Designed miniproteins, single chains, continued (3). Designs and how they scored, part 82

Each design is a single chain, and the fold is of that chain. pLDDT is the mean over its residues in the fold that is shown.

## One batch from the design tools (miniprotein)

Design m10839
Fold by ESMFold2-Fast:
Structure m10839 (fold): chain A 84 residues (1-84)
Amino acid sequence: PERGERALQLTREWGARQQAEDDALADKYVEEAKKIGDETYKREGNKSAQAKAYEDLAKQAESEGHTVAAERLRKMAEEIKKEE
């Protein structure tokens, strides 16, 4: 009886913690990408260079195992490219 209740509570706590960690990490990568992308656009003056900055950071995120962050960054890079 107690085992079932404890297992359910631990599963809920673990799931909530993992989701919060994944979301926080993805938000951090998005903030870095915006910062780097803005600086790249100021320096290079074109959207392709800005989009490449997002793609480079996405590749870094993938190499670190952060697939969700990498997917978000790649989508942002595609949208930036469409603006050219």
Scores: mean pLDDT 75

Design m10840
Fold by ESMFold2-Fast:
Structure m10840 (fold): chain A 90 residues (1-90)
Amino acid sequence: TAALRDRAAALAAEGQRARDAGDYAEAARKYVEAAELFREAGDYGLAAELYREAARAAARAGAPQEEVEALLEKARELEEQARAAEAAAA
């Protein structure tokens, strides 16, 4: 829905501001929240992109490698969903 997309965009912007301020832990959290809303809205490509941004922020925050890898795996799953949605639309 438009409301989910608007909220997701606002959270992504909050993540961007946190990253610019050097608060990588907050940036990662906001990017994950935004990604989940885009996923719920069916915007799998944007959700995957935000999970990759979350993984980069988490790594910069010093998160364990396993946590970073989990975020990247979530991005990969969403990339597959985006490709499946494209194939279904063709």
Scores: mean pLDDT 87

Design m10841
Fold by ESMFold2-Fast:
Structure m10841 (fold): chain A 72 residues (1-72)
Amino acid sequence: SHMDAQLAKMQELIAQLQAKLRELAADPSVDPLEVAKLGFEYIALATEVDLAIKKNEYNENTEARIEALLAR
């Protein structure tokens, strides 16, 4: 369904954000404060995605915020 596709996309995007965070955290040249900030934003967004999946309720704002963090 359209909803299932949207929820799947949010899970895919949050997984990409987690991978990006892990790469930045492993890089000693990256500012620790930038890593920490992204980490807190990731936790909040991952929680929102989990809630969306549990409630079967897509959130356009949550998806847009994940995409914004993945963009440069």
Scores: mean pLDDT 86

Design m10842
Fold by ESMFold2-Fast:
Structure m10842 (fold): chain A 79 residues (1-79)
Amino acid sequence: TAREQALKATGYATGARLSAARGNAEGLIQISRHAAQDPALRDVAERARRKIEQDPSKAPEVARELAKEMEALAKALDA
């Protein structure tokens, strides 16, 4: 359901923020791959993953961006 997808997006946002705070680029890549398996989250997750793969040094910035996009998506899905 949309509520279940919203809860998943909220979880991925939390995971992305923790990855950003701890400098865990590998964890961020895994979060992005997992989130991409959900059709509602796929575009946001794939975009983040591509940015990290193109420039791994940007992982903290991409993690913060992913967290914000997932939080926005969670609100939209729960509306």
Scores: mean pLDDT 78

Design m10843
Fold by ESMFold2-Fast:
Structure m10843 (fold): chain A 64 residues (1-64)
Amino acid sequence: GSAESLAAVARRAALAGDGDGAGAAGVINKQETGSDLGGRAAREAGLEAGDEDAARGGVIALQT
């Protein structure tokens, strides 16, 4: 894709994979042990949790 799309995907992956808002990081960490790759595919899609939010460099909590 374009540079902007690559940057957007990387940002969304960071938000969903290592960001705040996955809902219980401790529980998810155990879930990832069995389905990490599947979850990552959905995260890279960035179709949920407001992943299109460009506020990653700022404060995600402000995205409301």
Scores: mean pLDDT 47

Design m10844
Fold by ESMFold2-Fast:
Structure m10844 (fold): chain A 76 residues (1-76)
Amino acid sequence: MAAEEELFARLDELLADPSLSLDEIADELAKLAEELGVSEEVKQEVVRRLLEQSEEGRRAVERIEEVRRSGEAPDA
């Protein structure tokens, strides 16, 4: 299986556990991402999915997408 599939499967499993906080899920996924050696793009995708679980996080994702849509690269 691709490393990203393993990481997303773990994300889904952790999100199904109501006893875990978003911070605990983020820590577990960060460890797994380091072990699997996934790309930074995949790590960003996981962070985005975690952020979508909260209202503040969804706002942060929307801002990132707005910047991308405007065609501005911060350090181009």
Scores: mean pLDDT 70

Design m10845
Fold by ESMFold2-Fast:
Structure m10845 (fold): chain A 82 residues (1-82)
Amino acid sequence: SMQAELLANLRRLLANGRAFLDDAEARATSPAALQGARRLRRMLDLLDRYIRQGKLDLASDIADRAGLLAFDLSLQLQIEKA
């Protein structure tokens, strides 16, 4: 079903986001990167809760926001390396 496919995709995004966050938290040293990591952790925890509650529309919205935060955090980590 469409809902089963969406749920599988959201779970994959959550797993990938958590793996990225674990690496980012290990590498983050600037205040901006540390704040980004904290925001991403909060969003991924919220995504997990909405998935578990079956609130797939809200989970999808949070997944989009988490993706943008992960992208911004990735850029911050690259700036710290340069």
Scores: mean pLDDT 88

Design m10846
Fold by ESMFold2-Fast:
Structure m10846 (fold): chain A 80 residues (1-80)
Amino acid sequence: SALERAAALFRSADPRDVLQGAKLVATVGDDALRAEVVRLIEEAVGAPLTSVSEEELLARITPEVRARLAELVERHIAES
């Protein structure tokens, strides 16, 4: 599924895959999942997504944040 692909992208070693995973959640995720994903990313960068460049976002996403994003999506899939 697209959500399984999003979780795999969040577990990728390439930080750019986090942006692809977030875009997939934005298109196929429910409102609650989208809100939790946005919240984790905004907490990691310390600013609203609308005020941060993709370069700044990529620089501030840690392996821990990527793991937490993957776990959110994986839990949502398991509960569906």
Scores: mean pLDDT 79

Design m10847
Fold by ESMFold2-Fast:
Structure m10847 (fold): chain A 71 residues (1-71)
Amino acid sequence: MSFADEVERLLRMARELIERGDLDTAQLTVATTIASMRNVDPEVVEQALRAPTLQEALDILAAWVEQQKAA
């Protein structure tokens, strides 16, 4: 619950940064989020790291957050 809420907050921040044109900070925010998940769900981390675009990585992480909140 608490960790999934923190990930959701970071993903929201990354999307706002993309909307403002701050792609460097958005990319760093997503990378930091992925790194924080390495001991939580290594399969999702691997999928996000192999995503060809930032948007696809965001979609993978958003799906993980939804799964955590639905469980």
Scores: mean pLDDT 81

Design m10848
Fold by ESMFold2-Fast:
Structure m10848 (fold): chain A 72 residues (1-72)
Amino acid sequence: MLDEAERNLAAALRQLAERGPVVVEIIPKPDLPPRTFELRPDDSDENIEAVAREVARLLLEHGGEAIFRPAP
């Protein structure tokens, strides 16, 4: 896995959070529970980068996909 993927994900999450609250859903393989992360406009860049790294790690370790949705 390339550092570039983590950086690209962090940049995308930062831009989404700046526009409003966003929910990131990680849907792993069927035998594993889904994970959800909520990002808000008041989140720090450091927190967004930490979430991006965690999301990337989960997808690499367990597979599956990430879905981005606006929070209600």
Scores: mean pLDDT 72

Design m10849
Fold by ESMFold2-Fast:
Structure m10849 (fold): chain A 77 residues (1-77)
Amino acid sequence: MNKEKALELIRQALDRAHAAEDYMSALALAVTLTVVKNTEDPEEQAKILEATAEMMERLGDRESAELLRQAAELLKA
């Protein structure tokens, strides 16, 4: 249940990037979604989400960074 909610938050960030025509962010978010979906290792999930959130923040997309941080918190529960 928490993993499905986390994946939904990542998809929301990805949809935002597509709507903004930010294809570089969309590519990074699609990779992040794939890694989180295909791994059960919480450390790998946290690592990719943290790295992607930092990238979104540096690109000025603080809202997508926040969605990714919320996804990471859900995966820790």
Scores: mean pLDDT 80

Design m10850
Fold by ESMFold2-Fast:
Structure m10850 (fold): chain A 99 residues (1-99)
Amino acid sequence: SKEEALQKQIEQAKKALKEVKERSSVMDPGVVDEVIKALEYTIQGDEYALKGDYEKAAALYEKSAEHYRKAADLSSDPIESGILLIASAVDRTIAKRYK
């Protein structure tokens, strides 16, 4: 179900947030700060989507996408930057679908 998929995504995003925080000492601080903000906005967006508040979810996914883009711009690693740009594009696509 859509509810089960959103709950699973929330759990995965929370796990990713914990892993980023635990590995923050070996990453660029600016990249880490933006990735943490992006993940927090993604989790909030998923929680509002789960409640059926798609307008609020869309706004939160757009904020998440912006922070992923900022993280990509700050990253000196082209692989990391590429992954962050994909994450930004995914959240922006979800936001457009919910508008």
Scores: mean pLDDT 87

Design m10851
Fold by ESMFold2-Fast:
Structure m10851 (fold): chain A 67 residues (1-67)
Amino acid sequence: EEIVKIVKEIIENSESFEDTLDEIAKKYPWAKPLVDRIRDEIERMKKLGFPEEELKEFVENALKTLR
């Protein structure tokens, strides 16, 4: 529950998805493998031409798995 609230706050205050993911990895080192996987998928989605809105939705949905 607390993790979800903190993650939402980081997302709302971050300029970029990279900053959000860095902050989560620093605060929750156990989540680093998940963060690395999310970064790899974002890079793949960018290569496929996905718009920024789709990237945001993907990051938010992936971070919900931290529950």
Scores: mean pLDDT 70

Design m10852
Fold by ESMFold2-Fast:
Structure m10852 (fold): chain A 70 residues (1-70)
Amino acid sequence: MSEQQLLEEIDRERERGIEAVEKGDFEALLKSIERALRISRQALEQGLTESGRYGVESATEMAKLMLKKT
């Protein structure tokens, strides 16, 4: 998978995670976090350090939304 494809997939998971929190679907949000971290790991295994960091940053943003008390 190309670096650009990995970044685009991370962006899609972040978008899905934000949509999930707006709907109160924390299971879907957690699944988006898990997928973003999996893509991040795949990027790092390919030596794509910045793409891996971006995946972790996106997962962290989603995790902060999950941990916010309503």
Scores: mean pLDDT 83

Design m10853
Fold by ESMFold2-Fast:
Structure m10853 (fold): chain A 64 residues (1-64)
Amino acid sequence: DDVRRRREEAARLRAESDRLRAEGRALIEKGRATGQEYINEGHDLLAEGYRLDARARALEAEAA
């Protein structure tokens, strides 16, 4: 049912958010040593990760 689907989707989005935020932080660290392009890419991935985290939290609240 919808509650189960929302919980499963929230878990998936949470995992993807964690992955993107970790990758974004790694790129920012690399960019500090090598160039601005990596810093910009890292910030874009962090922003996407935070958006997915917010969506996951909304789905978790709707599933309660």
Scores: mean pLDDT 83

Design m10854
Fold by ESMFold2-Fast:
Structure m10854 (fold): chain A 81 residues (1-81)
Amino acid sequence: MEVKVGNVTVRSDLSREVAEALAEFAARMGKVVFGSELEGRLYLLTGEEPKVTVDAEKKEIVLETPKGKAVVKVEGKEVRE
C-alpha cells in the first residue's frame, strides 16, 4: 500500500494504520527526518525492533521488521540516521 501525508510518502506491506502513523509522524518532523526517530516510532506501533537503512541521496528510509517493511520517502527535507 501507499500513504501520503504532506511531503511524505510511505510504501508498506504493514497495516494501513501503521503506515499512516509513520507518515504523519515523519510529516510533523522539521527540516530533517531521522531514521532513529522512525525506528522508535515503528517499535511503539508494532512491538518489533526494525532494521533501518537510510539513503540520503534518494531521501528514503527503509524500516524492516518480521511483520513487514516500510519505505518512507520525503520531499523538501533532509534524511539522516
Scores: mean pLDDT 83

Design m10855
Fold by ESMFold2-Fast:
Structure m10855 (fold): chain A 103 residues (1-103)
Amino acid sequence: DELFERAVELMERVIALIDEIRDRAVAQGNPALALEAEILEGLALISLGIGKLTKDAVFLARQTIKFAGRARDLARQLGDPALAARADELEREGRALLEELEK
């Protein structure tokens, strides 16, 4: 299913963004923010696993929106507007996918 594959790809992109935020936080000497990003990445990986096991594209689209929003907040705390903009794009793509899935 194309929509399910899109939901998986969006979650994988969110996870990759959180990983970049963690690496940037480590490089900036912010261990508290790096730990928050690491915990968020772990939770996102669990959500991806659940969505893949259940084949639930709606769940994955909702998790994309949630985790992209949290990644944006971390990117803003990091002071990285480019990472925050990428998070905003992923949240918008997740919302667009959810709208298509609810039709």
Scores: mean pLDDT 91

Design m10856
Fold by ESMFold2-Fast:
Structure m10856 (fold): chain A 100 residues (1-100)
Amino acid sequence: MVKEVEVTEVKKLSEDTVKVTVVTPENVRHEEVSKIQETEEGHKLAGVRIFLGEKDGKPLYADATVFLTESEKDKEFYKEVVEEVEREGVDAYLGSGKLK
């Protein structure tokens, strides 16, 4: 199941780096500078690692993928990824946002 992160800001810092601000469903706010990753079809992603707190004395992290949705094709790609994750029944932290 998709655990959608609220993307409050995606700020371009350079051609290959962004500052991403997200809020998780657990109401954890996180800001991270991340390198832009590109798919073979030219869709752009940023990965962020969010500390969710401790469970049973161990640190718990969420690895979230933020999809940079600049075009209609980018939005379609994000929708397809969400539908695939929901079909597979696995938990994934996903979000989408437009570059600033």
Scores: mean pLDDT 84

Design m10857
Fold by ESMFold2-Fast:
Structure m10857 (fold): chain A 86 residues (1-86)
Amino acid sequence: SQSSLVQRIQQLIEQLRQARTTDEANRLVNEIASLLLEISDPETLRRLFEEAQEALRQTPLSPLDQGIMEGVLHIAVGVAMRILSQ
């Protein structure tokens, strides 16, 4: 269900906020990005994307690593929004 999907993404976002290594953050960002493609509500999609970006910014990772991972989230949201506009 969408509610279970949202809850799973929120759990991953909280794990991302606590991530201390590039490998941990990369794994979590890729999983979040994949699940964002399954969100059917544009407002929920935007909110979860913004929460994921904020969580990533709170990590102790380098600006370069954060930028690359933020790029992955932006691509996922762009693709998801394109699917929803059909």
Scores: mean pLDDT 88

Design m10858
Fold by ESMFold2-Fast:
Structure m10858 (fold): chain A 81 residues (1-81)
Amino acid sequence: SAGLAAYEEAREEFLKALEEAKEVISEIAKKQPDYNEEQFEKSLEPAYKVLEEAERLAAEGKYLEAAELLREATAKLKEAL
């Protein structure tokens, strides 16, 4: 189905953007001696919450809505870097 395919593509794009964001945040953390693991994890919490919400929508069969949420989150994640 078009909806499921759109969701799978959006999820893959989001996970790739999240991986890139983790790399950038890690590089920034190396330059800040007071930046710890707890702060690193907290900076990623909004992204994980979006992923959880999208997976919940997909579980309910709302694939297009889940895909749109992930695409918006991907754009925000890229702008935050």
Scores: mean pLDDT 79

Design m10859
Fold by ESMFold2-Fast:
Structure m10859 (fold): chain A 79 residues (1-79)
Amino acid sequence: SHMERERARAIAIAADVLLKTGELIDRYLKEGVEFTDEVKEKMSKELKEFYEKAIANPDEETVERVLAHLRRLREERAK
């Protein structure tokens, strides 16, 4: 349904932002950078720019993968 696809799109964008957050944290930890307020502000700016690009042009392949995953989880929870 249209509502299921819209939900999958929202989840895909949220997941992409979460994964990007993890990548930034991992990169900064490997570089030995402390999470100061300045570093957190830079991360927030990068994440905001990433989020704005994701909502403007969602990756339809990721949306389809999320939709398939949600349908699989629903089937598993019905056991």
Scores: mean pLDDT 78

Design m10860
Fold by ESMFold2-Fast:
Structure m10860 (fold): chain A 100 residues (1-100)
Amino acid sequence: EKERRELAERLYEDAERLIEEAKKLIEEVKNNPELSEEEKEEKLFTIELLIMEVGGTAVVLENMAKREKDPELKKWLEEKAKEIEEKIEELKKELEELKK
């Protein structure tokens, strides 16, 4: 019980950090007109990798929720997985807007 909660919390915190990193890179590409085309492409690729990694974490949390017998932890896992999925969709939309 406690070990599963601690693992889930770490996974969620890691996903939140990666989401913030992706947001910072999006802001840098959007707001810095002096970035070279190569630097922009590298940042866009990094954003895509971060979105993919965070997506993997959302799937893990969702699968943990499906197997969880503690109703409080199950609800927490479901809510956090949905939250991450919503943030990923926002990041994907911003990434599409940055692509020429």
Scores: mean pLDDT 85

Design m10861
Fold by ESMFold2-Fast:
Structure m10861 (fold): chain A 86 residues (1-86)
Amino acid sequence: KLEEEALKYLESGDYEKAFELALKAARELAEQGKIDEAVALLEKVAELAPKEISAEALEKLGAIYDVAGKTEKAEEYYKKAEKLRR
């Protein structure tokens, strides 16, 4: 249900709250081994949120892939976050 709440805040333009809830939901999903679901949620935040929140979401995506052992994907997201920050 945290995923549904995060998406509702994202749709309403409350990006800061959407990111907070999405991060909590993604963390729970990742702990359950649902990496693809965790990733999809944070990718939506990164796509729609303002630059600074988007960059943080991309960094958290990198961290999730890193913990999942997908180092190449983690590096890709870390670089996307750096590029977005200037």
Scores: mean pLDDT 83

Design m10862
Fold by ESMFold2-Fast:
Parts: structure tokens; sequence; C-alpha cells
Structure m10862 (fold): chain A 88 residues (1-88)
């Protein structure tokens, strides 16, 4: 539903802001977060394929330790989900 996509967009924006506030993240936490984002990307691919692509890129950047780059892609995913919600 549109409300579900908007809630998810808000959660991705919050995660992006959290990542931007961090100096570093442990390897274990990076793997866990990247795994969660890939799972979300797989779930969203049929309904929002561009958002799914952005989430996969964010997961890759998180594993590389680029938290600020990952935050940028999470914000792009959130924007795409908001656009999709507005068209429902």
Amino acid sequence: SAEELERLARELEKTAEWLESLESLSEEDRRALAGNLRGLADHLRPVAPRAAEYLRKAAELIEQGDLKGAAEYLKKAAEELRRKAASL
C-alpha cells in the first residue's frame, strides 16, 4: 500500500541519518546491515525495481565501510519509494 511504502521510506531516511552520524561501524554490524538491505531489495524488486537497485548499492558500500556513500543511496531508495507511493 502507499502508506506502507511511505513508512518504509521514512525508516530508510532514519537509517541514512544514523549512518551519517557514525564515525565507523564494526565488520559484524556492517555484514548484518548489508544482509538486511539485500533482503529488503529482493522483497521490493517486483514493485520498486529502482529502489531495490539503490538498496543493493547501499549494501555494497556498507560492506566496504563507506557509510556516507551508503546513506546517499538509502536516501535515493526512499525518494523512489515516495514517488511510487504517490502514484498509487
Scores: mean pLDDT 88

Design m10863
Fold by ESMFold2-Fast:
Parts: structure tokens; sequence; C-alpha cells
Structure m10863 (fold): chain A 80 residues (1-80)
């Protein structure tokens, strides 16, 4: 149902926000080498969450569009 989809998207956004907050906290105290590991870990966690949510709740076309937009954000995190 639409309410379940809305709840799932809000939960996904909240989990992504928590991952990014943890990353910003951990990066502030980390060496350059540790920062690379932390960013890649955050990117992998976000990718897994997005794939899970899109596979369950979206049409293939909607899933592809949403995944493409999120992949741009993940690529930015991996490039830092």
Amino acid sequence: ARAELDAAIQALLGRIHAILQDLLRDVAAASAAEQVILRRRAAAQIRALVDETTATYLTPEQGAMFRSAVDATIAYLEAL
C-alpha cells in the first residue's frame, strides 16, 4: 500500500542520515587512510539499503531511476 511505501522511504532516508552522521563524526578523528575506509564502508551500507528498498517497493523503471540518482551520491562519497 502507499502508506507502507511512504514509511519504507522515510525509514530508508532516516537510516542513510544516521550512516552519514556516524561517518562525519568518525572522519573528524580519523587519519587519511582511515577516512578512505570509513567512506567506502558508508557507501557500501547505503548501496545495500537502497537496493533492498527499491527491489521491494518500486517498479523496475522507478527502481532504475531512483538507483541512478542515489548512485551519483554514493560515487561522490567514494571519491572523497
Scores: mean pLDDT 77

Design m10864
Fold by ESMFold2-Fast:
Structure m10864 (fold): chain A 100 residues (1-100)
Amino acid sequence: SEVSELLQELLRTLRQTRDAAGLRRAVELLEKLAEKSEESKDLEDIEQVDLAAGLLRGRALEMAAAGVVSPAEAAEIERRLDEITERITKLYNEVKEEEK
C-alpha cells in the first residue's frame, strides 16, 4: 500500500540520515504518512505514524547528542514532530470515539 511504501521510505531515510537535511526529509515523509492516515482513518495507519514519529524523534536526539546537528536544528525537528503528533493524537481519539 502507499502507507507501507511511505513507511519503508521513511525508515530507509532515517537509517541513511547523517545531517539536518536528512532529518527534514524524514519529517516530510512523516507528514505524507500523517496525511494518508487522516484520509484512511485506519487505526493501524495512525499507529504507524505514531511509531514512525517516535523513531524519528529518537534519531534526532541521537544526532543532537553526537553533535551532528545543532541545538537549533534539533529544536526545529522537535517542533515539527510535536505538530504532527498532536494532529495524530486528535485523530486517534476521534477514530476511537467512533469505535473504528
Scores: mean pLDDT 86

Design m10865
Fold by ESMFold2-Fast:
Structure m10865 (fold): chain A 78 residues (1-78)
Amino acid sequence: AQEATNKALQAAGPAVTKAHELVLKDPNAKATLESKEGDATAKVEVEGRKAIVEGEADGVKTIVEGDALTGEILSVET
């Protein structure tokens, strides 16, 4: 479970970076971004400072809620 979660979060890296850049330029930014690494995939939905990351690795879905500006993780669900 934790290994799959770590893979999903790693796959989310590029999309999370882009979401952070969008919010730095516009605090009301709204976008859906996707990235992947190997067989792990991630989707990031950003709306202002709220970011929801949905990652999938090894058949396990991980959902992370965070702050798009600070990168603070608010919740993690598997």
Scores: mean pLDDT 79

Design m10866
Fold by ESMFold2-Fast:
Structure m10866 (fold): chain A 113 residues (1-113)
Amino acid sequence: NLAALAEEHLAKAKEALAKGDYKSALGHLLDALGLEIYGKNEEATLYLQLASAYFTKEKYVEAAKYLIKAIEAGKEYLKNPEEFLRLAYEILAGLLEEAGKLEEAKKAREKAK
């Protein structure tokens, strides 16, 4: 059941985020999103593929930004797009804080609301 597997990855993303493990949270959120939207919308699928490619190259800020674009393009196919966006912006904010980009992190955290 793809829906149950997506919910499991979403739960793991939330758990990793609560621990401040932004890279693990990003990986699980990418997997959850892929299970819900892959192949359902061309633009969302392309952004998801870009996010995954940047994640593999350890470019986590870029990966999170493309993940957000994938969520926005594929929102009609998601059960809870607002939850995906909130988690993605919280992850982006944490990654930006780790990179020392405090102003950008603050703006990302405001969008998580």
Scores: mean pLDDT 89

Design m10867
Fold by ESMFold2-Fast:
Structure m10867 (fold): chain A 73 residues (1-73)
Amino acid sequence: MEKVRRELRERAVRRALEKGELLSEQEHSVGGGKVVDTSEIETTSSDGRVLVSVVAHFDDGGHHIATATARPR
């Protein structure tokens, strides 16, 4: 579990750093177990900030999401 959370956090931060200056990190977790699927979502806020979210879905129906926010240069 900790390894999965670390990998998601590292991926979100690295992708955000490619976009610009790292502003914040957030994590949300529901449930646990084996990872059955992973996905990545990139969104841009109205003020130009980029949010990169990396999601792992668990076999119990839960998920872990790591989000990093960057300000483009």
Scores: mean pLDDT 81

Design m10868
Fold by ESMFold2-Fast:
Structure m10868 (fold): chain A 109 residues (1-109)
Amino acid sequence: MLSVEELLERLRRIREALEPSPEEAAYLDRLLEAVESETDEERKVGGLGAIALELMTILINKEKDPKVKKELEEKMQEAARALARSTDTEEKWRVTNELLDFLEKVIKS
């Protein structure tokens, strides 16, 4: 039903474009291993959301404009709250895809 493989490919492309530090890359690898080992769909989608939030954190850390940085931080906090409060796999999937759409737009700009 949900294309986890397509989402993982999107996460990989965003990761490459963001050029994470070795420490950021190591943390992303740990999150990815947790997702790959997860058999419960809800927890697996939650883990994908956690990877998307970490990619947002990497983008924020690279942003030099204080106003843009604040807007990115507010977007990340909104998404983090939505993911934390949600008990619905479809809602977690929606929030994760919205974060990836946002990241892809910023990277292409």
Scores: mean pLDDT 81

Design m10869
Fold by ESMFold2-Fast:
Structure m10869 (fold): chain A 95 residues (1-95)
Amino acid sequence: MAAEQAALEKAREIAVKGLLEAGKIVNEKIGNKGKELPKEELIKAIEEAIEKIDEAIKGYEGLLPVEPEVTTPLIERLEGQKKLAEEKLEKLKKE
């Protein structure tokens, strides 16, 4: 019980950290300076954001056994955002 609570707390921490780091990359490197970044740096920023989204998904997967009805829609939303980021990355590489 106590160990289970600690595992849930750790899973939430991983999920929140991933979301915060992804948001920081989007706002600072893609959103505000996207047009001024060299293509190579923009590609790296998007790849970094995708990595942080994956970390957030893994964090939420840790919560899935306890709160599946709440956690599943959140994972699906993040998977959708990751797919859009991957599509943008592929289009940018083909330019």
Scores: mean pLDDT 74

Design m10870
Fold by ESMFold2-Fast:
Structure m10870 (fold): chain A 94 residues (1-94)
Amino acid sequence: SVKDIMEKIKQLSKENLLKLAEIVKEVVENDPRMPERLKKHVADLVEYLKNSNLSKEEMFEKLEMALALIAGVNPEVFEKILKAIEEFIKETPL
């Protein structure tokens, strides 16, 4: 499941990777189980991705690292994020 989701994320356009990053940010900032420092880190990352000239591959790598960090901090919040990502991908042309 996680591997299949990550493969689908990797196929997204840069624009859709940015939209996915915004979804991750929204889930993290609205969940009281997440530490404030991690909420700020994710918000700062999303702003960086929006204002940088990163390649699609570099953007994916940054998002993958952020997701791994979230999973390490709280697996339940990570599962919530994966569900939100799956819903987004179902409605998004690849």
Scores: mean pLDDT 85

Design m10871
Fold by ESMFold2-Fast:
Structure m10871 (fold): chain A 87 residues (1-87)
Amino acid sequence: DPRELAEQAERKLGEGVGAVGAGDYERAVRYFEEAARLAEQAGAEEAARYARLAKEAAAAGDEQAAVEYAVRGMEAARRQAGRPPPP
């Protein structure tokens, strides 16, 4: 189910942000890589692209870029899942 895959991708991007905030960049890279795979399976091309960028930033130790890309990926994943925008 593409919706469930997109929701899982959003969750993994959030876990990656948490790992970056904790200074665990190796864990963040793993979460962002998993998010990219889930987003690709969901057909969420924009979310997958941002997840890969977040992974590259985390691998470089760039906290600001990793979080910014992950947040954009989460937004793209929510749109792909068909979740309504907040009122």
Scores: mean pLDDT 85

Design m10872
Fold by ESMFold2-Fast:
Structure m10872 (fold): chain A 64 residues (1-64)
Amino acid sequence: SNVSIIINGIGIMNGMRSNYVSIIRSNRNGGPVGRMRVSIYSNFVGSINNRISYWRGRVNYMRN
């Protein structure tokens, strides 16, 4: 079902977010390049969080 596909996609996005958070942590004191990476991956985490919220809303809509 479309709901199962969306839930699986949310799981994948959660995994990607965890990897990005790990990259951010490892780069916090990496000088200018490390700070640039922190900025980029922080934006990716924000984007993923917004997408997860959107798709969770869609799952709720499809159940109702």
Scores: mean pLDDT 80

Design m10873
Fold by ESMFold2-Fast:
Structure m10873 (fold): chain A 64 residues (1-64)
Amino acid sequence: SREEAIARTLAHFSTILDEEDVERLERRMRELAADPSLTTTQIQARALAEASEILLERKRKEKE
């Protein structure tokens, strides 16, 4: 279920993030998944925060 939740979360974000950003998000989620004290919900919440940060970084780069 943990692996399935990660795969589903990445599939959702692949619709709004480019391939490089999805790979960054996957690496982060894998790091979080290695911690047995974190719940699937906590991992998903951190993934949302990371995706939001990536989108903000992209938006900053667009401002010439």
Scores: mean pLDDT 77

